Designed miniproteins, single chains, continued (3). Designs and how they scored, part 12

Each design is a single chain, and the fold is of that chain. pLDDT is the mean over its residues in the fold that is shown.

## One batch from the design tools (miniprotein)

Design m8386
Fold by ESMFold2-Fast:
Parts: structure tokens; C-alpha cells; sequence
Structure m8386 (fold): chain A 92 residues (1-92)
């Protein structure tokens, strides 16, 4: 978890850098991650998905994108599960 959180923080810093450079907005990055949620939720990253992200962040290698997206995806999936469990406990 801590390692995944560190990667998530790095993603946030990178998004800020890219936004400042005018290459990608924080909103675009968020929408891309959300759109990929279904594929990430299946527990695997397709080469096709990585290539789509690479087209938006051309200065990053596919390996860097894959690593960062995997780390970002895990905290997001876990966060969703925690929200669902909390909602079920409150509804009980």
C-alpha cells in the first residue's frame, strides 16, 4: 500500500508538471484514468490501453506509463471497495 501511495503521489506531481507545460490538463488525466477503470478493475493492463495513454503523454515511455498507471489503478480500486463496504455497513 505505501509503495502504491508513493507512486500515486508521483502521478499527481507528474500531472502538475504536464499541466504547467500545457501538454495535458489534470482533468484530461483524470478522465483517462476513469475511462480505463473497467480494464484496470479486471486486474490487468492491456498493451492497447498503454499505447492510448502514450499518445497523450509522448515524453513518457510505455514502461513508465504502465508502472505509473498500475500503481494509480490499485489505490483507486481499493478505494472503491472500501466505499462499497462502508455503504453496506451503513445500510445494515
Amino acid sequence: MEEEIEEYIKLGDEATELSRAGKITPQNLRDVVKGMGAKLYKGSLDEEVIEEIASLIPEKTKEEISKTLAAFGRPTIEGMKKIEEKEKEEAK
Scores: mean pLDDT 49

Design m8387
Fold by ESMFold2-Fast:
Structure m8387 (fold): chain A 68 residues (1-68)
Amino acid sequence: SSAEKKQLEEKIKGLERAQKEFGLDTSEAIKLAKEILENLDSKDLPKKKEEFDKLAQEIERQGVRAHL
């Protein structure tokens, strides 16, 4: 859906900011998110979204520590 695309695009922007401002390694997560956006009709979409969510969660944990 359009809302799902916008949410993922927003997450990509957040990951780009995290890399720029906090030096977090977000390259793999950004790459995977872009692959998901390009392949929204793929049968592998649910699995790729799970992989992305795991990477994003790990990056968020690192980001929380960087802010403290």
Scores: mean pLDDT 76

Design m8388
Fold by ESMFold2-Fast:
Structure m8388 (fold): chain A 80 residues (1-80)
Amino acid sequence: MEELEELAEQEAVRTHILAATRGAEAAARATKDGVARLREAGMSDEFIREVMERTAAAIARSVGEEAGRLVLETTEEALA
């Protein structure tokens, strides 16, 4: 459990850094790749959604609403 939480935290940090340094499209790509990795690691879709919702909210506050929105949209698309 803690190992999966740490992996999710690492993916959240990576997505945030990419949003801040390379913009919304890079954050969306990182989100898609991150969701795939977390699913492969055995994380539930519900838990992935919770992590990415928190990540998107943080990105919206620090980088911009567009970047945060794109992270949320990409998460839902990846989980569909």
Scores: mean pLDDT 80

Design m8389
Fold by ESMFold2-Fast:
Structure m8389 (fold): chain A 102 residues (1-102)
Amino acid sequence: ATTAIKSATLTVSGGETATVDATAALPKGTVTVNATITGGKAKVQVTLRVTGGTGGSALAEGNATVTGTVAEDGEHEIQVAVRNLEEGKTVTINVTISYTAD
């Protein structure tokens, strides 16, 4: 079963980074980030970090999916960072963090 952890809408100006932070008590499993640009156009980098697990990164011009893992049962901090790589451009991006147990 997939559990929703957090969703947020970010506005990210060119050269800037915006973050979505969550804390959750999770067993071993997979964290999935779905990021979709809903306003503007720019190339963005989406980075996932999971304490006590693994993260990942992806480049996107519309949507991106990034996966990471929860390596051990317990409380984990999850951070998603969205960096806008194109100066002079602003994007609105929807970020959804979800989790699936192993």
Scores: mean pLDDT 87

Design m8390
Fold by ESMFold2-Fast:
Structure m8390 (fold): chain A 114 residues (1-114)
Amino acid sequence: MKSPFSQEEIDAALAKVAKMSDEEKDKLIKESMELTFPKAKGLSGDEIFGIFDKDGDGRISLEEFIEGAKKLGAHEFLSDEELERLFNILDLDGDGYIDRDEFVAGLLLLNPEL
């Protein structure tokens, strides 16, 4: 599936993320995920990203994303198909992996009230 965001919106979000410190990226992951997944409460953004990035290569595959989301309780209100759709939205360059900057940029695009 194609991202619902325009290339201009994606480029703007990635440019914003590129200006963020690691601490700001961590905070955004933490705050965004705590709002969506109750099991993410009390975890740092780095710990949340590490739940998805199981092998520590800095890239989240579709399989790792679904497994990580299930660990955070997503299966209680999201189907596997909805999780795959969310992965495709966050996979901003369409390479089949989400890196940390794409993850943060995707969270900014999905949370326009942040």
Scores: mean pLDDT 76

Design m8391
Fold by ESMFold2-Fast:
Structure m8391 (fold): chain A 89 residues (1-89)
Amino acid sequence: EEEVRAELERVAELTGLSEEELELLLRAQRMLEERRLDLSEEEQERLARILVRMERKLAELGLGTAAPGPEDDVVARRVAQMREAQARL
């Protein structure tokens, strides 16, 4: 947990995430390690939006790639993918 937290804090610093956004990301990571996802629909959308913003910021820094298109459309697709993945668990 502490190693994962340190790595996520490093990424959050690079991408400009708030402490609240970092804590949501850490909570989601813990849930996935427990092979469950019990986030509300609002928390799932918020998490997807955080991930999309992180990926876009990392792509701007040359550290990755980001999906093209409007942020809201990419977020909606990620929420749908998360729900589909959870349903397959």
Scores: mean pLDDT 72

Design m8392
Fold by ESMFold2-Fast:
Structure m8392 (fold): chain A 97 residues (1-97)
Amino acid sequence: MLKELAEVFRRLAEILRNGGPEEELVEALKRLIKLVAEMHKVELEDEEIERKARELVEEMRAVIEKENLDLDEIAELLDKAAEALEAGKTLTEFAEE
């Protein structure tokens, strides 16, 4: 679970460093939404997942343009989040009796 989520975050970081092509962002966000839904045992229709992913891409682009956000900085934050998820899994395994 955490490893799969970390892989999605690393993929999003890679996409953003390459200029954030819309279709690649939509596919990565669809995977993220599916993983989050599965973790919370929420059933979402494929069409709803695609709609949410497209809405998120449009919102992200609007925020980036209005706030002049650096895509490389966002990518670094995603890489750090992926590393934290990987570290969290190791700590959980160590904390088990």
Scores: mean pLDDT 73

Design m8393
Fold by ESMFold2-Fast:
Structure m8393 (fold): chain A 74 residues (1-74)
Amino acid sequence: DYIEKRNYAMGLYRDGQSLYAAGKYEEAGKKFLEAGEIYDEIGDTRNAEASYRNAAESYRKAGDLKKAEEVLKK
């Protein structure tokens, strides 16, 4: 269901923000990446792009430059 997937992605995005604020950048990146993938699946391009951008920034802060680059290709 579109609504259920959207709400789940919103929750993942919120979890990512909380983890980022706590300095848990690698975990934050994983949450933002998962949110972006679900937003893409349901056709929400704007929120998918925002999620991927935040995932890449989170991975960059974690020192995982390879993963940050991979995410930005989405």
Scores: mean pLDDT 89

Design m8394
Fold by ESMFold2-Fast:
Structure m8394 (fold): chain A 57 residues (1-57)
Amino acid sequence: SKPVLSDEQKGKQALKERARESTPDQVAEWRDLFAKAGGDDLTRVLDEEREALLKEE
């Protein structure tokens, strides 16, 4: 299949990169804000990145 990135997917990729450079606490704050302003898809991405940060080292 041919990889096609939508605006939503590009946004999620940028969000993931920002989350990786942040602390789990900071990601939790973003998750709360996105839960109120955005969709569940974004909060799910942040939840996964937060878990990855906690598992990192």
Scores: mean pLDDT 71

Design m8395
Fold by ESMFold2-Fast:
Parts: C-alpha cells; structure tokens; sequence
Structure m8395 (fold): chain A 67 residues (1-67)
C-alpha cells in the first residue's frame, strides 16, 4: 500500500497542472487507500511520504481542497 500511495502521489504531482480531472481521480485513490489502513498506519505512512515527496503531498493537498 505504501508503494502504491507513493506512486500515485508522483502521478498527482505530474498531472495537477496538465490534467486536473485525472489528478483528482488519482488523489481520491490515495484517500481510499489511506482510508483502508488503520489510523495509526495511515498517519505514519503520510508523515513518511511528506518527508520523502513534499511536492507530491502538496499537490495532493491542493487537489483534495478543490474537491
């Protein structure tokens, strides 16, 4: 799941300005995957992703805020 979320965040960052509709769909997949994890695991994964890919996390935040 962590590797899948990391890959989706990279795609969201790549698409947020060129294909917002696809970026929104991928951002929703990130939310669905995080929602499938226990809250403690989801939090730990998100903090790791924020450290490793701050641009992907920022892009995801922009997309989710627009939904």
Amino acid sequence: TGDQVAALLRQVAALVDTDPARAQALAQQVEDLLGSLPPEEARALWERLRAEDPDGVAAHGRVIAAL
Scores: mean pLDDT 81

Design m8396
Fold by ESMFold2-Fast:
Structure m8396 (fold): chain A 82 residues (1-82)
Amino acid sequence: SREELELLLAFLQALAEKLNDPELAANAKRFGEAIAAGRYEEALRILEQTEALLAERAAADPEVFAILKEGLAELQAALDAL
């Protein structure tokens, strides 16, 4: 749903800020722009790219993994509340 996509956008923006990651911030911006334009196929491709980037960052840094784990738990709780 649109509400789920908006929560996911907010999650990615917050995560980019916490990690101080300009590549993740750029991906979040493109994801938001794709959603706003109704380009859902593009939005899904950006999510796949972002998932790969986050997996790489988490594998390299246990602190990034911890931040991601906590953020995903908060995201799941927000999605369950919809």
Scores: mean pLDDT 82

Design m8397
Fold by ESMFold2-Fast:
Structure m8397 (fold): chain A 87 residues (1-87)
Amino acid sequence: DELLEELKKIKEEAKKKAEESEEEPVDEEALKELKELVEEMIRAAGSKELQELFKELLKYAEENPGRVKPYLEALKEMKKYLSEKTS
């Protein structure tokens, strides 16, 4: 399960970066973009494990709206990785 393991690593790295960063003012546009990307990726996800992983990222961002940027970047990285592996 190389795909799931790689995405889990991206998630854990994003969580670590968010926890190590200072709290920033809420970036409402970044949070909106993150929510839209999560919804898109959940709809495209072929497994419950992938859907759960994306839901966890959204939950982390919603619980820490001042630290959303690391999670948004992680989602963009995951989307790129999924696109490359689907080819």
Scores: mean pLDDT 77

Design m8398
Fold by ESMFold2-Fast:
Structure m8398 (fold): chain A 95 residues (1-95)
Amino acid sequence: MSKEELEREVGVGVSEIMAGVSELVARKTEDPEIAELSRQAAELARRAAELYRRGDLAGAEEAIRRALEVTRKELDLFKKNTKDPRKLELYNILS
């Protein structure tokens, strides 16, 4: 298997994980602003997975960049509402 094929498969997997986590947050959160941001992140991550499957690496990377920007806004809301250093570290890893 080529390194480019491996990079595409890893890109799909990471994008699907991002989408799944964002959908889970959207379903479980009681904050409507966080729910909306999580849905936007999930849609962008699913779009990235489709682009990786098609071999459009540049398009996929742009979709991931946008998903990460939306996720960063969501994580900023979580950080604003928590003083727990362990939760803040987790949110920083996800951003």
Scores: mean pLDDT 78

Design m8399
Fold by ESMFold2-Fast:
Structure m8399 (fold): chain A 95 residues (1-95)
Amino acid sequence: SLKEDFEYAKELIKSFVKKLLANEKVSDEELNFLAGFAEGLLDVPELQAQGFGILGGLRARFPDYKPSGKNYELGLQMAQSPYAKELLFTFLTGK
């Protein structure tokens, strides 16, 4: 369901952002999820301005990332949902 997809994404983003802020190890699989999901989520103009730094940071860490596949599609789906702003806030704060 959309709510289950939101809860899943939010928990992963919280975990990943906390690891990044604490200078803990983030796996390539975790970075691939973050990059894909963020590219999809921020593929709408209203969210891009607020999330530009997120994409810049992820692209610097994962320069060969291609915005495609399941993680990108999940992000794009969430961008069109009532959860978009909350997920953006989670990316910015880890909360």
Scores: mean pLDDT 77

Design m8400
Fold by ESMFold2-Fast:
Structure m8400 (fold): chain A 59 residues (1-59)
Amino acid sequence: SLSEIVAHLKASGQEDKALDLEVQLGILAIKSVVLLQLSDEELQQKEQQLIQEFLAQVE
């Protein structure tokens, strides 16, 4: 889950990265609802993709 990923980043001393990820996901959620009108399922898929891409950058 997102909370587990954020907890992992914080435990790794990457608290700023954890906050950055949360902000990016928040922006994606707002953008997807306002601009793309995604379903909840489509939004979850995009959130998972963003999380994976973000983790690839920090690990």
Scores: mean pLDDT 73

Design m8401
Fold by ESMFold2-Fast:
Structure m8401 (fold): chain A 73 residues (1-73)
Amino acid sequence: ERVRIVGEAMGLIYRSTPDRREGLRLATAIQQALDAGDVKGLLEEMRRGAESIPDPKAKRELEELRRRFEEVS
């Protein structure tokens, strides 16, 4: 479940961030936090990802994914 939520968040950030390089950087930071088992860092990177998304619907979807991850962590 946690890996699925993180995968959805990374995909959403990559698709919804206008700058491809920035989207990849943010997705990579999330993956690194996940690999390190850093739950606090992972939640923080997901929050930063949401701030990078200009589409309000996509931003809310990422914020919901972050909340769901927090609930299962």
Scores: mean pLDDT 78

Design m8402
Fold by ESMFold2-Fast:
Structure m8402 (fold): chain A 92 residues (1-92)
Amino acid sequence: MEEEKKEILERLAKILGIPVEVVRKRISDEQLDLLLTIRKAVDLSNKLLKLLDEGKKEEVEKLIEEAKKKGVPKEAISLALTILDVDERSRK
């Protein structure tokens, strides 16, 4: 978790063109938690997309249930499903 937070802060610093120490002081804990949730959602969505590409629709449901059991935040799961919906619409 701490390593993931550090990577997010460093990436934001590069995008904004300011030092990571400044980003760390100006980003709220709530904003940082949101960014971690987005990162977890993206990781989950990539796994779900791989299963869909393989035609394993039943495995998608199982992976979502496993993510819930492993304590992945509900917001991360919801965002992952939203990313999947956007990806499907972009392919149309």
Scores: mean pLDDT 74

Design m8403
Fold by ESMFold2-Fast:
Structure m8403 (fold): chain A 74 residues (1-74)
Amino acid sequence: SEALLAELERLVAEMERLVERGDYDRALEVAERFARLAQEAMSDPNLTPEQLARLQELVARAQELVGKVYEGLK
């Protein structure tokens, strides 16, 4: 659970760097990995309220980054 949240934080940071570089194809690959792991994290019955809040914040940030990718691809 905690290790999974740390990996999700790392993936969001990686997506941000890729978006800043205009590497949109790789950013979408990282977004797919993030989505799979986030779904796994949300399925954890032992999530604390603090962990759930962190997960929700990471999901929101990832969604914002994906939106920037689609805007950049226009």
Scores: mean pLDDT 84

Design m8404
Fold by ESMFold2-Fast:
Structure m8404 (fold): chain A 76 residues (1-76)
Amino acid sequence: SKEEKLKEALALATRMLIEVQLLKNLGYPDEEIDRVAEELLSEFEKKVNELFKDDPETAKRLIEDVREAIEIVKLE
């Protein structure tokens, strides 16, 4: 169902945001945080595009929202 796919995408997004926040809290340099964030986002995009292949607008919005959330975490 769409709800199950959204829950899976949300779980993946949450794990990514936690990882980026942990790297920042541990004092990793911005360049390394940016590299890891791009790698995680790339994998998220692949997964979300597969989950929502019949609903590309939902996939696009989820990817945009997670990209924005990563940028917010990096500013903290």
Scores: mean pLDDT 85

Design m8405
Fold by ESMFold2-Fast:
Structure m8405 (fold): chain A 89 residues (1-89)
Amino acid sequence: SMGEKLIKEGKELIEKGELGLKLIYETSLTGEAPPEEKRPLLDEVFEEALKLQEEKGLPRTPLVLLIPPKELIEEGKKLIEEGKKLLAA
C-alpha cells in the first residue's frame, strides 16, 4: 500500500533527523567543527555521493547530511500524515 510506504519513509526521515540533531548537539559539546577551508571539498564529496546514489536508486542518504535535521523531521511528519490520509480514503 502506498499509504503504508509513506508512513514507513516518514518514520525513517524522522529517525535520521533526530540522529542529526544528536550529532550537532554532541559536536557543540566537544567544540569539534569541520574546518571552514574544508567545507568546499565536503560539498563536492556530497554532490558526488548524491549523483552516485541517484544512479544506483539508493535512498538519498547524503541529502540527510546536507538538509537541516529539523527540516527532515518536519518532512517525515508530512509523509506520515499523507500516508494516513491514503489509508483512511
Scores: mean pLDDT 62

Design m8406
Fold by ESMFold2-Fast:
Structure m8406 (fold): chain A 66 residues (1-66)
Amino acid sequence: MRLTPEQAERLKKAIEEAAKAVGGTAKVTFDADGNLLSIEVTSSAPRDEVNQAIVKAVNDVIKEAE
């Protein structure tokens, strides 16, 4: 997935905030070309809830970019 620098920054913030909202933390890493390298999530909440929050945040950013 190739993102503009602006999209990558928005996506990073959205994922980090979504993880915090469900009682977790997330670290998102992109390369210099805007490719997503890794998403590391740590949470005591159920995995499905954390994943759903992150997926929603990602989709919201992508939808705004269209």
Scores: mean pLDDT 72

Design m8407
Fold by ESMFold2-Fast:
Structure m8407 (fold): chain A 89 residues (1-89)
Amino acid sequence: MDQKEIETLNETIRLTYEKTGSAKTLEEIRKAAEETVKRALEQGLSESDALAAAASGVFLAGLSSGDNTQRYYQYQLGAELARQAAELQ
């Protein structure tokens, strides 16, 4: 993995964390994650790396959540994205 790919991966984790952490509904959380995956793919990440980075960001948002329902949805989405990433390897 080159330096540009590492930078894009780290940016994807950060953007997913920020966007899904600020989202108020399950639909907004999912849409935010999907948009950050799309951006990562457009920036040249593999689908597996883009999904894994987004999963990491969503899990970090869940760990920082003060709302139990929001945290549960974030953890579920993170697990879903991580599973999808693993299936592509």
Scores: mean pLDDT 84

Design m8408
Fold by ESMFold2-Fast:
Structure m8408 (fold): chain A 100 residues (1-100)
Amino acid sequence: SENAEIVEEFMKQVLGLALRALDAAGASEAQKDALLALVSEHTKKLLSVADDVEKTKELMEETIKDVVAFLRAAGVPEALLERVEAEMRRLKERTLEKLK
């Protein structure tokens, strides 16, 4: 599915941003594994609704919120969290322009 590939690319970019933020905060391998599990669960949900643009929008927003909350709990500084969230929101908007 074209939408599934678009959603997978969004999730890969979100994971990349989140992993770099964890690395900057000195996060443990266990914290990185927990982030991978969180992102995998959200990816599975997003792929199940990829053909429904409105549900995809809602679940992308939930994903950003949950990932940012995870990074905050892991000790990522607020200034870095603001930048990471802004990048994720820019990715969301660009991704939504590609969905039909």
Scores: mean pLDDT 88

Design m8409
Fold by ESMFold2-Fast:
Structure m8409 (fold): chain A 78 residues (1-78)
Amino acid sequence: MSVEEALKKFQEAAQKATELAEKGDYKGARDYAERAKKYAQELYNHPDASDEQKALAKQAIESLDAAIEQAERLEKLA
C-alpha cells in the first residue's frame, strides 16, 4: 500500500467512525476507529513516509486509542 492509499483509507475510516459515534452506534464507531488505527500504523511504519507524516500518524494512533477506550465504555454503559 502506498503512503497516499494509507492516508486516504485512514481519513475515510476515521470520518466513518465519527459519523457512527454521532448516530450513537458506538460498536460501529469502535470498529471503524480500529480500522483507522491500522492504517495509521501502516503509515507510521511506511518506509516512504516523511518524518512529519510519521509524527501525525503517531498522534493519530494515540487519539484513536483514547477514542476506542471511550467507545468501549459507552457500549458497556448502554
Scores: mean pLDDT 81

Design m8410
Fold by ESMFold2-Fast:
Structure m8410 (fold): chain A 84 residues (1-84)
Amino acid sequence: DALEEARRAARAGGEAAAAGAAKGEADAAAYAAGKIAAVGAGVSARIYFERGGGSPEEAARLAEREAAVGGEEMARAARRAALG
C-alpha cells in the first residue's frame, strides 16, 4: 500500500519532531509535528504515485491531500503526547 507507506513515513517524521519539542508545550509540539508530517506525507505520496506509473498531476493532488491529512493526524497525536 503506497498510501499506507507514505503515512507511516510521515508519522515517524512527525513523532521525531514532537519528541524534540519542550515537554508541556503541547501547542508547539503539535505545530512542529504537523508541519513535518505534512511535508513528509506530501513528498512520500508524490514519489510513490510517480513510481507507480501515475500522472504527475494525480501525484501532485494526492501529495497535497495526504500532506493535509497526515499533518492533521500527527498534530493531534503530538498534542495528546505532550499533554500525557
Scores: mean pLDDT 67

Design m8411
Fold by ESMFold2-Fast:
Structure m8411 (fold): chain A 75 residues (1-75)
Amino acid sequence: SLEERVREYAAQHGLTLTDDAVRLLAEAIEKAANGDEQTARSLIAMAIKGLKELLGDRTVVTREDVERVIEKLFP
C-alpha cells in the first residue's frame, strides 16, 4: 500500500511516522499522484526531504509536521 511505501522510505531516511501522520501523507500523495507511480515516488521523496528539514534533530513525525509539509507541496 502507499502507506507502507511511505513508512519504508521514511525509515530508510531515519524517520518514524505516527499512524495519523502516515495516513494523512499517504492520502495527500494518492490524490496528487492520481494513480501515476512516478509522481507518487517523487512526492514521497520530496515530502520526506521536507520533513527532515522541518524536524532537524527530531526523528518522530507527527500529523502537524505532515500538515506543514503538505502546505508547501500542494499550495
Scores: mean pLDDT 84

Design m8412
Fold by ESMFold2-Fast:
Structure m8412 (fold): chain A 65 residues (1-65)
Amino acid sequence: SELDLAMVEIAIATGRSLGIVEKAEFEGNKIRITLRMIDEKEAKAFAELLKKAGKKAGLEVEVFY
């Protein structure tokens, strides 16, 4: 849905503002996100949240950290 996509975009924009998302690249129905986080457990948790939100929005999410 449009709301689900907007929620993913808001999460990425917020992460960029906080310095924890270094980049995010959209390619069709795929999004590649590079995280700048020092805590691997927190990075993994955030990656899982992004993947779940992305799946609901119809996106395939790849996260690098």
Scores: mean pLDDT 81

Design m8413
Fold by ESMFold2-Fast:
Structure m8413 (fold): chain A 98 residues (1-98)
Amino acid sequence: MEVAYLSVLEGPDGTVLVFVQIGDELRVITSDDLEEAAREVVELLEKNGVKKVYVSDSPLGKRFAELLKKLTDIPIEFVKPPSEEEMQKLLEEHVKKL
C-alpha cells in the first residue's frame, strides 16, 4: 500500500512549501495559497495511488490536513516533524534540481 509523508513549511517570502515524499521520490509543491497547494497535493496523491498520508504535527501541518480532509477521503495521521536542518537540506537539494 503506497503511503505519502508531507511536511508543510512557510518560505522566507511567505510562500507555502509542501514536501511530498512517496516511496523514493521527493516533490515540492509551492503556492501562495494553502488551498491551492492542497489541491495540487491531492492530485499528486491520487496519481500515485496513495492510500494513507502522514502529515508533520505542526500548527501549519494541522491546518493543511484539514484542507486535505475536505478534498480527499484518504486517511490522514500526524507524525513527528523532521528537524529544521533536515528540511533545509531537502529545500536546498530541490532548488539545485530546478
Scores: mean pLDDT 76

Design m8414
Fold by ESMFold2-Fast:
Structure m8414 (fold): chain A 103 residues (1-103)
Amino acid sequence: MTVTQSPASVTVAEGETVTITGTLSEESTSIFWLFQRPGQPPQVLIVNNSERVPGVSSRISGSGTKDVVLTIANATREDSGTYYLVDLSGEAVTGQGTTLTVV
């Protein structure tokens, strides 16, 4: 499995919608989206491509199986940090990460 994540970094204003994409060499239904705030451990936002972890904001959604998308609607400064796509369909493969800055 090969994973390409884009963009590497993005800066948006509060209230804007952010789209982070991952392109997989094969379809997967075992996609996780992780979020890490600066200086904190990573947390899981989305499991199984589209299922939000309880307590995660409804502004955050996942979709797709090969062209995989994380959407952050109505961005807040608290969404600033690094987002990682992880495929767990076989050996774990992680995307390069996307650093989001909300200003």
Scores: mean pLDDT 86

Design m8415
Fold by ESMFold2-Fast:
Structure m8415 (fold): chain A 91 residues (1-91)
Amino acid sequence: SEKEKLIEFLKKEYEERIANASTPEEVQKIKAEYQKKLEDIETNENAFRFYKRLYETKKLQELADKIRKEKGPEAATEAVREYIREKLKKS
């Protein structure tokens, strides 16, 4: 589901933030913020819609960055266009 994909995305961001944390206090803050985001998604429709849009934007950026690294900027641009095209078909 879209909610499951969003939760997976937030978990990835959480893991990246934990990996970059340098103090126990920073780790605790990251854990608290992650837990709050999960609760908000489950209980607040506006929070779910906001994070869904954020997720879609970052997912597209990650796709572009990966393809740019592997196949160059022209291939990345085309992949972004195709992703947007496919998303519009599902709307």
Scores: mean pLDDT 79

Design m8416
Fold by ESMFold2-Fast:
Structure m8416 (fold): chain A 83 residues (1-83)
Amino acid sequence: DDQKLAEAEAALRAAEELVREARRMLEEGGDPRKVVLTLVAAELLAAEAAHLASGIDPELEERARRLLEEVRRLAKEVDERMA
């Protein structure tokens, strides 16, 4: 399904942008609450991309799953940085 694949790609791109934003905020000592909310949004979009790509594009699904792992890593880093 071309439409479903396009939606998966769009969701993954949006998730990647949010992960980049979260990393920038974390590096700059930004508000931990905003970082957490940004990562929650990224997780939701990456999960949607993985779901939409499931059974259609294994590479896109794997890419989305790797992004979910990155989101979890960043979430742990935020927890570690909070005093």
Scores: mean pLDDT 85

Design m8417
Fold by ESMFold2-Fast:
Structure m8417 (fold): chain A 115 residues (1-115)
Amino acid sequence: MGKERFRIDLELLIRFLPVTPKEDVKAFIKYLLNSDLPAEEIADIIVELADRIPASYLKRFVEALTEYALESEDEEIQKRALEVLKRLANDPRLHPEVRETAKKGAEKIEKKLKE
């Protein structure tokens, strides 16, 4: 299945995040959230990358994921991003700063979905 391909593509995106145009980051997040991949598998890929990618880069990617979901106005995309962020917030394998960023992102999306 496409999980390994998404893992490789996501690793490259996150590694080059400081020099990647914002439009390209948004395009990849759109592609990921509109894919056939369950939210659980998306979260698993991000967690697997935590051993190889600095926490600061993962934190920035989680922030970008949150921003995309809030800007999209698509309830289905927001719900999928929320499920990913909730899983990341509760995964003990992730750095505390990444978990806190995911928790704050989830809270923002959940608040928007209730309004």
Scores: mean pLDDT 82

Design m8418
Fold by ESMFold2-Fast:
Structure m8418 (fold): chain A 140 residues (1-140)
Amino acid sequence: MSLLEVQAKRMIFYAATVAIKYKEKDPELAEKARQAADLFEEFLKTGDVDVAVQAIELMTEIAIEVAKKEPGSVLAKNLIEETLSFILTLLYLYGDRLTPEQKARLLESIRKLLEVMKEMFPENKERYDRLLAEAERIAA
């Protein structure tokens, strides 16, 4: 099993976890989470990088919303870290197959996720700034 397949399955697991947890508390968030899981499953079946980019953008929205509802929670931290890891793996393995527009969308997701991490863990700001610079270098 490839690293990207393992990470995609983990994204499906985390999306399903959000869908179950928020089913009654926030049905709109739960529906977004189900849609994200479906997109990651489609990516696993097709290998379509555009589907992966769409799934990442939706998961980025979900991770930010969970972080607002559960500041500093293990779930919020894991959603952000797993999404960042998936983006970096996709850029590293498929960078030559990604359009400049797709790379820009992935970098925007990284920026949004790292801003939330800076708010939760301000002591790590320099580390997050370095991670963004590394991602921009990989995407170039």
Scores: mean pLDDT 88

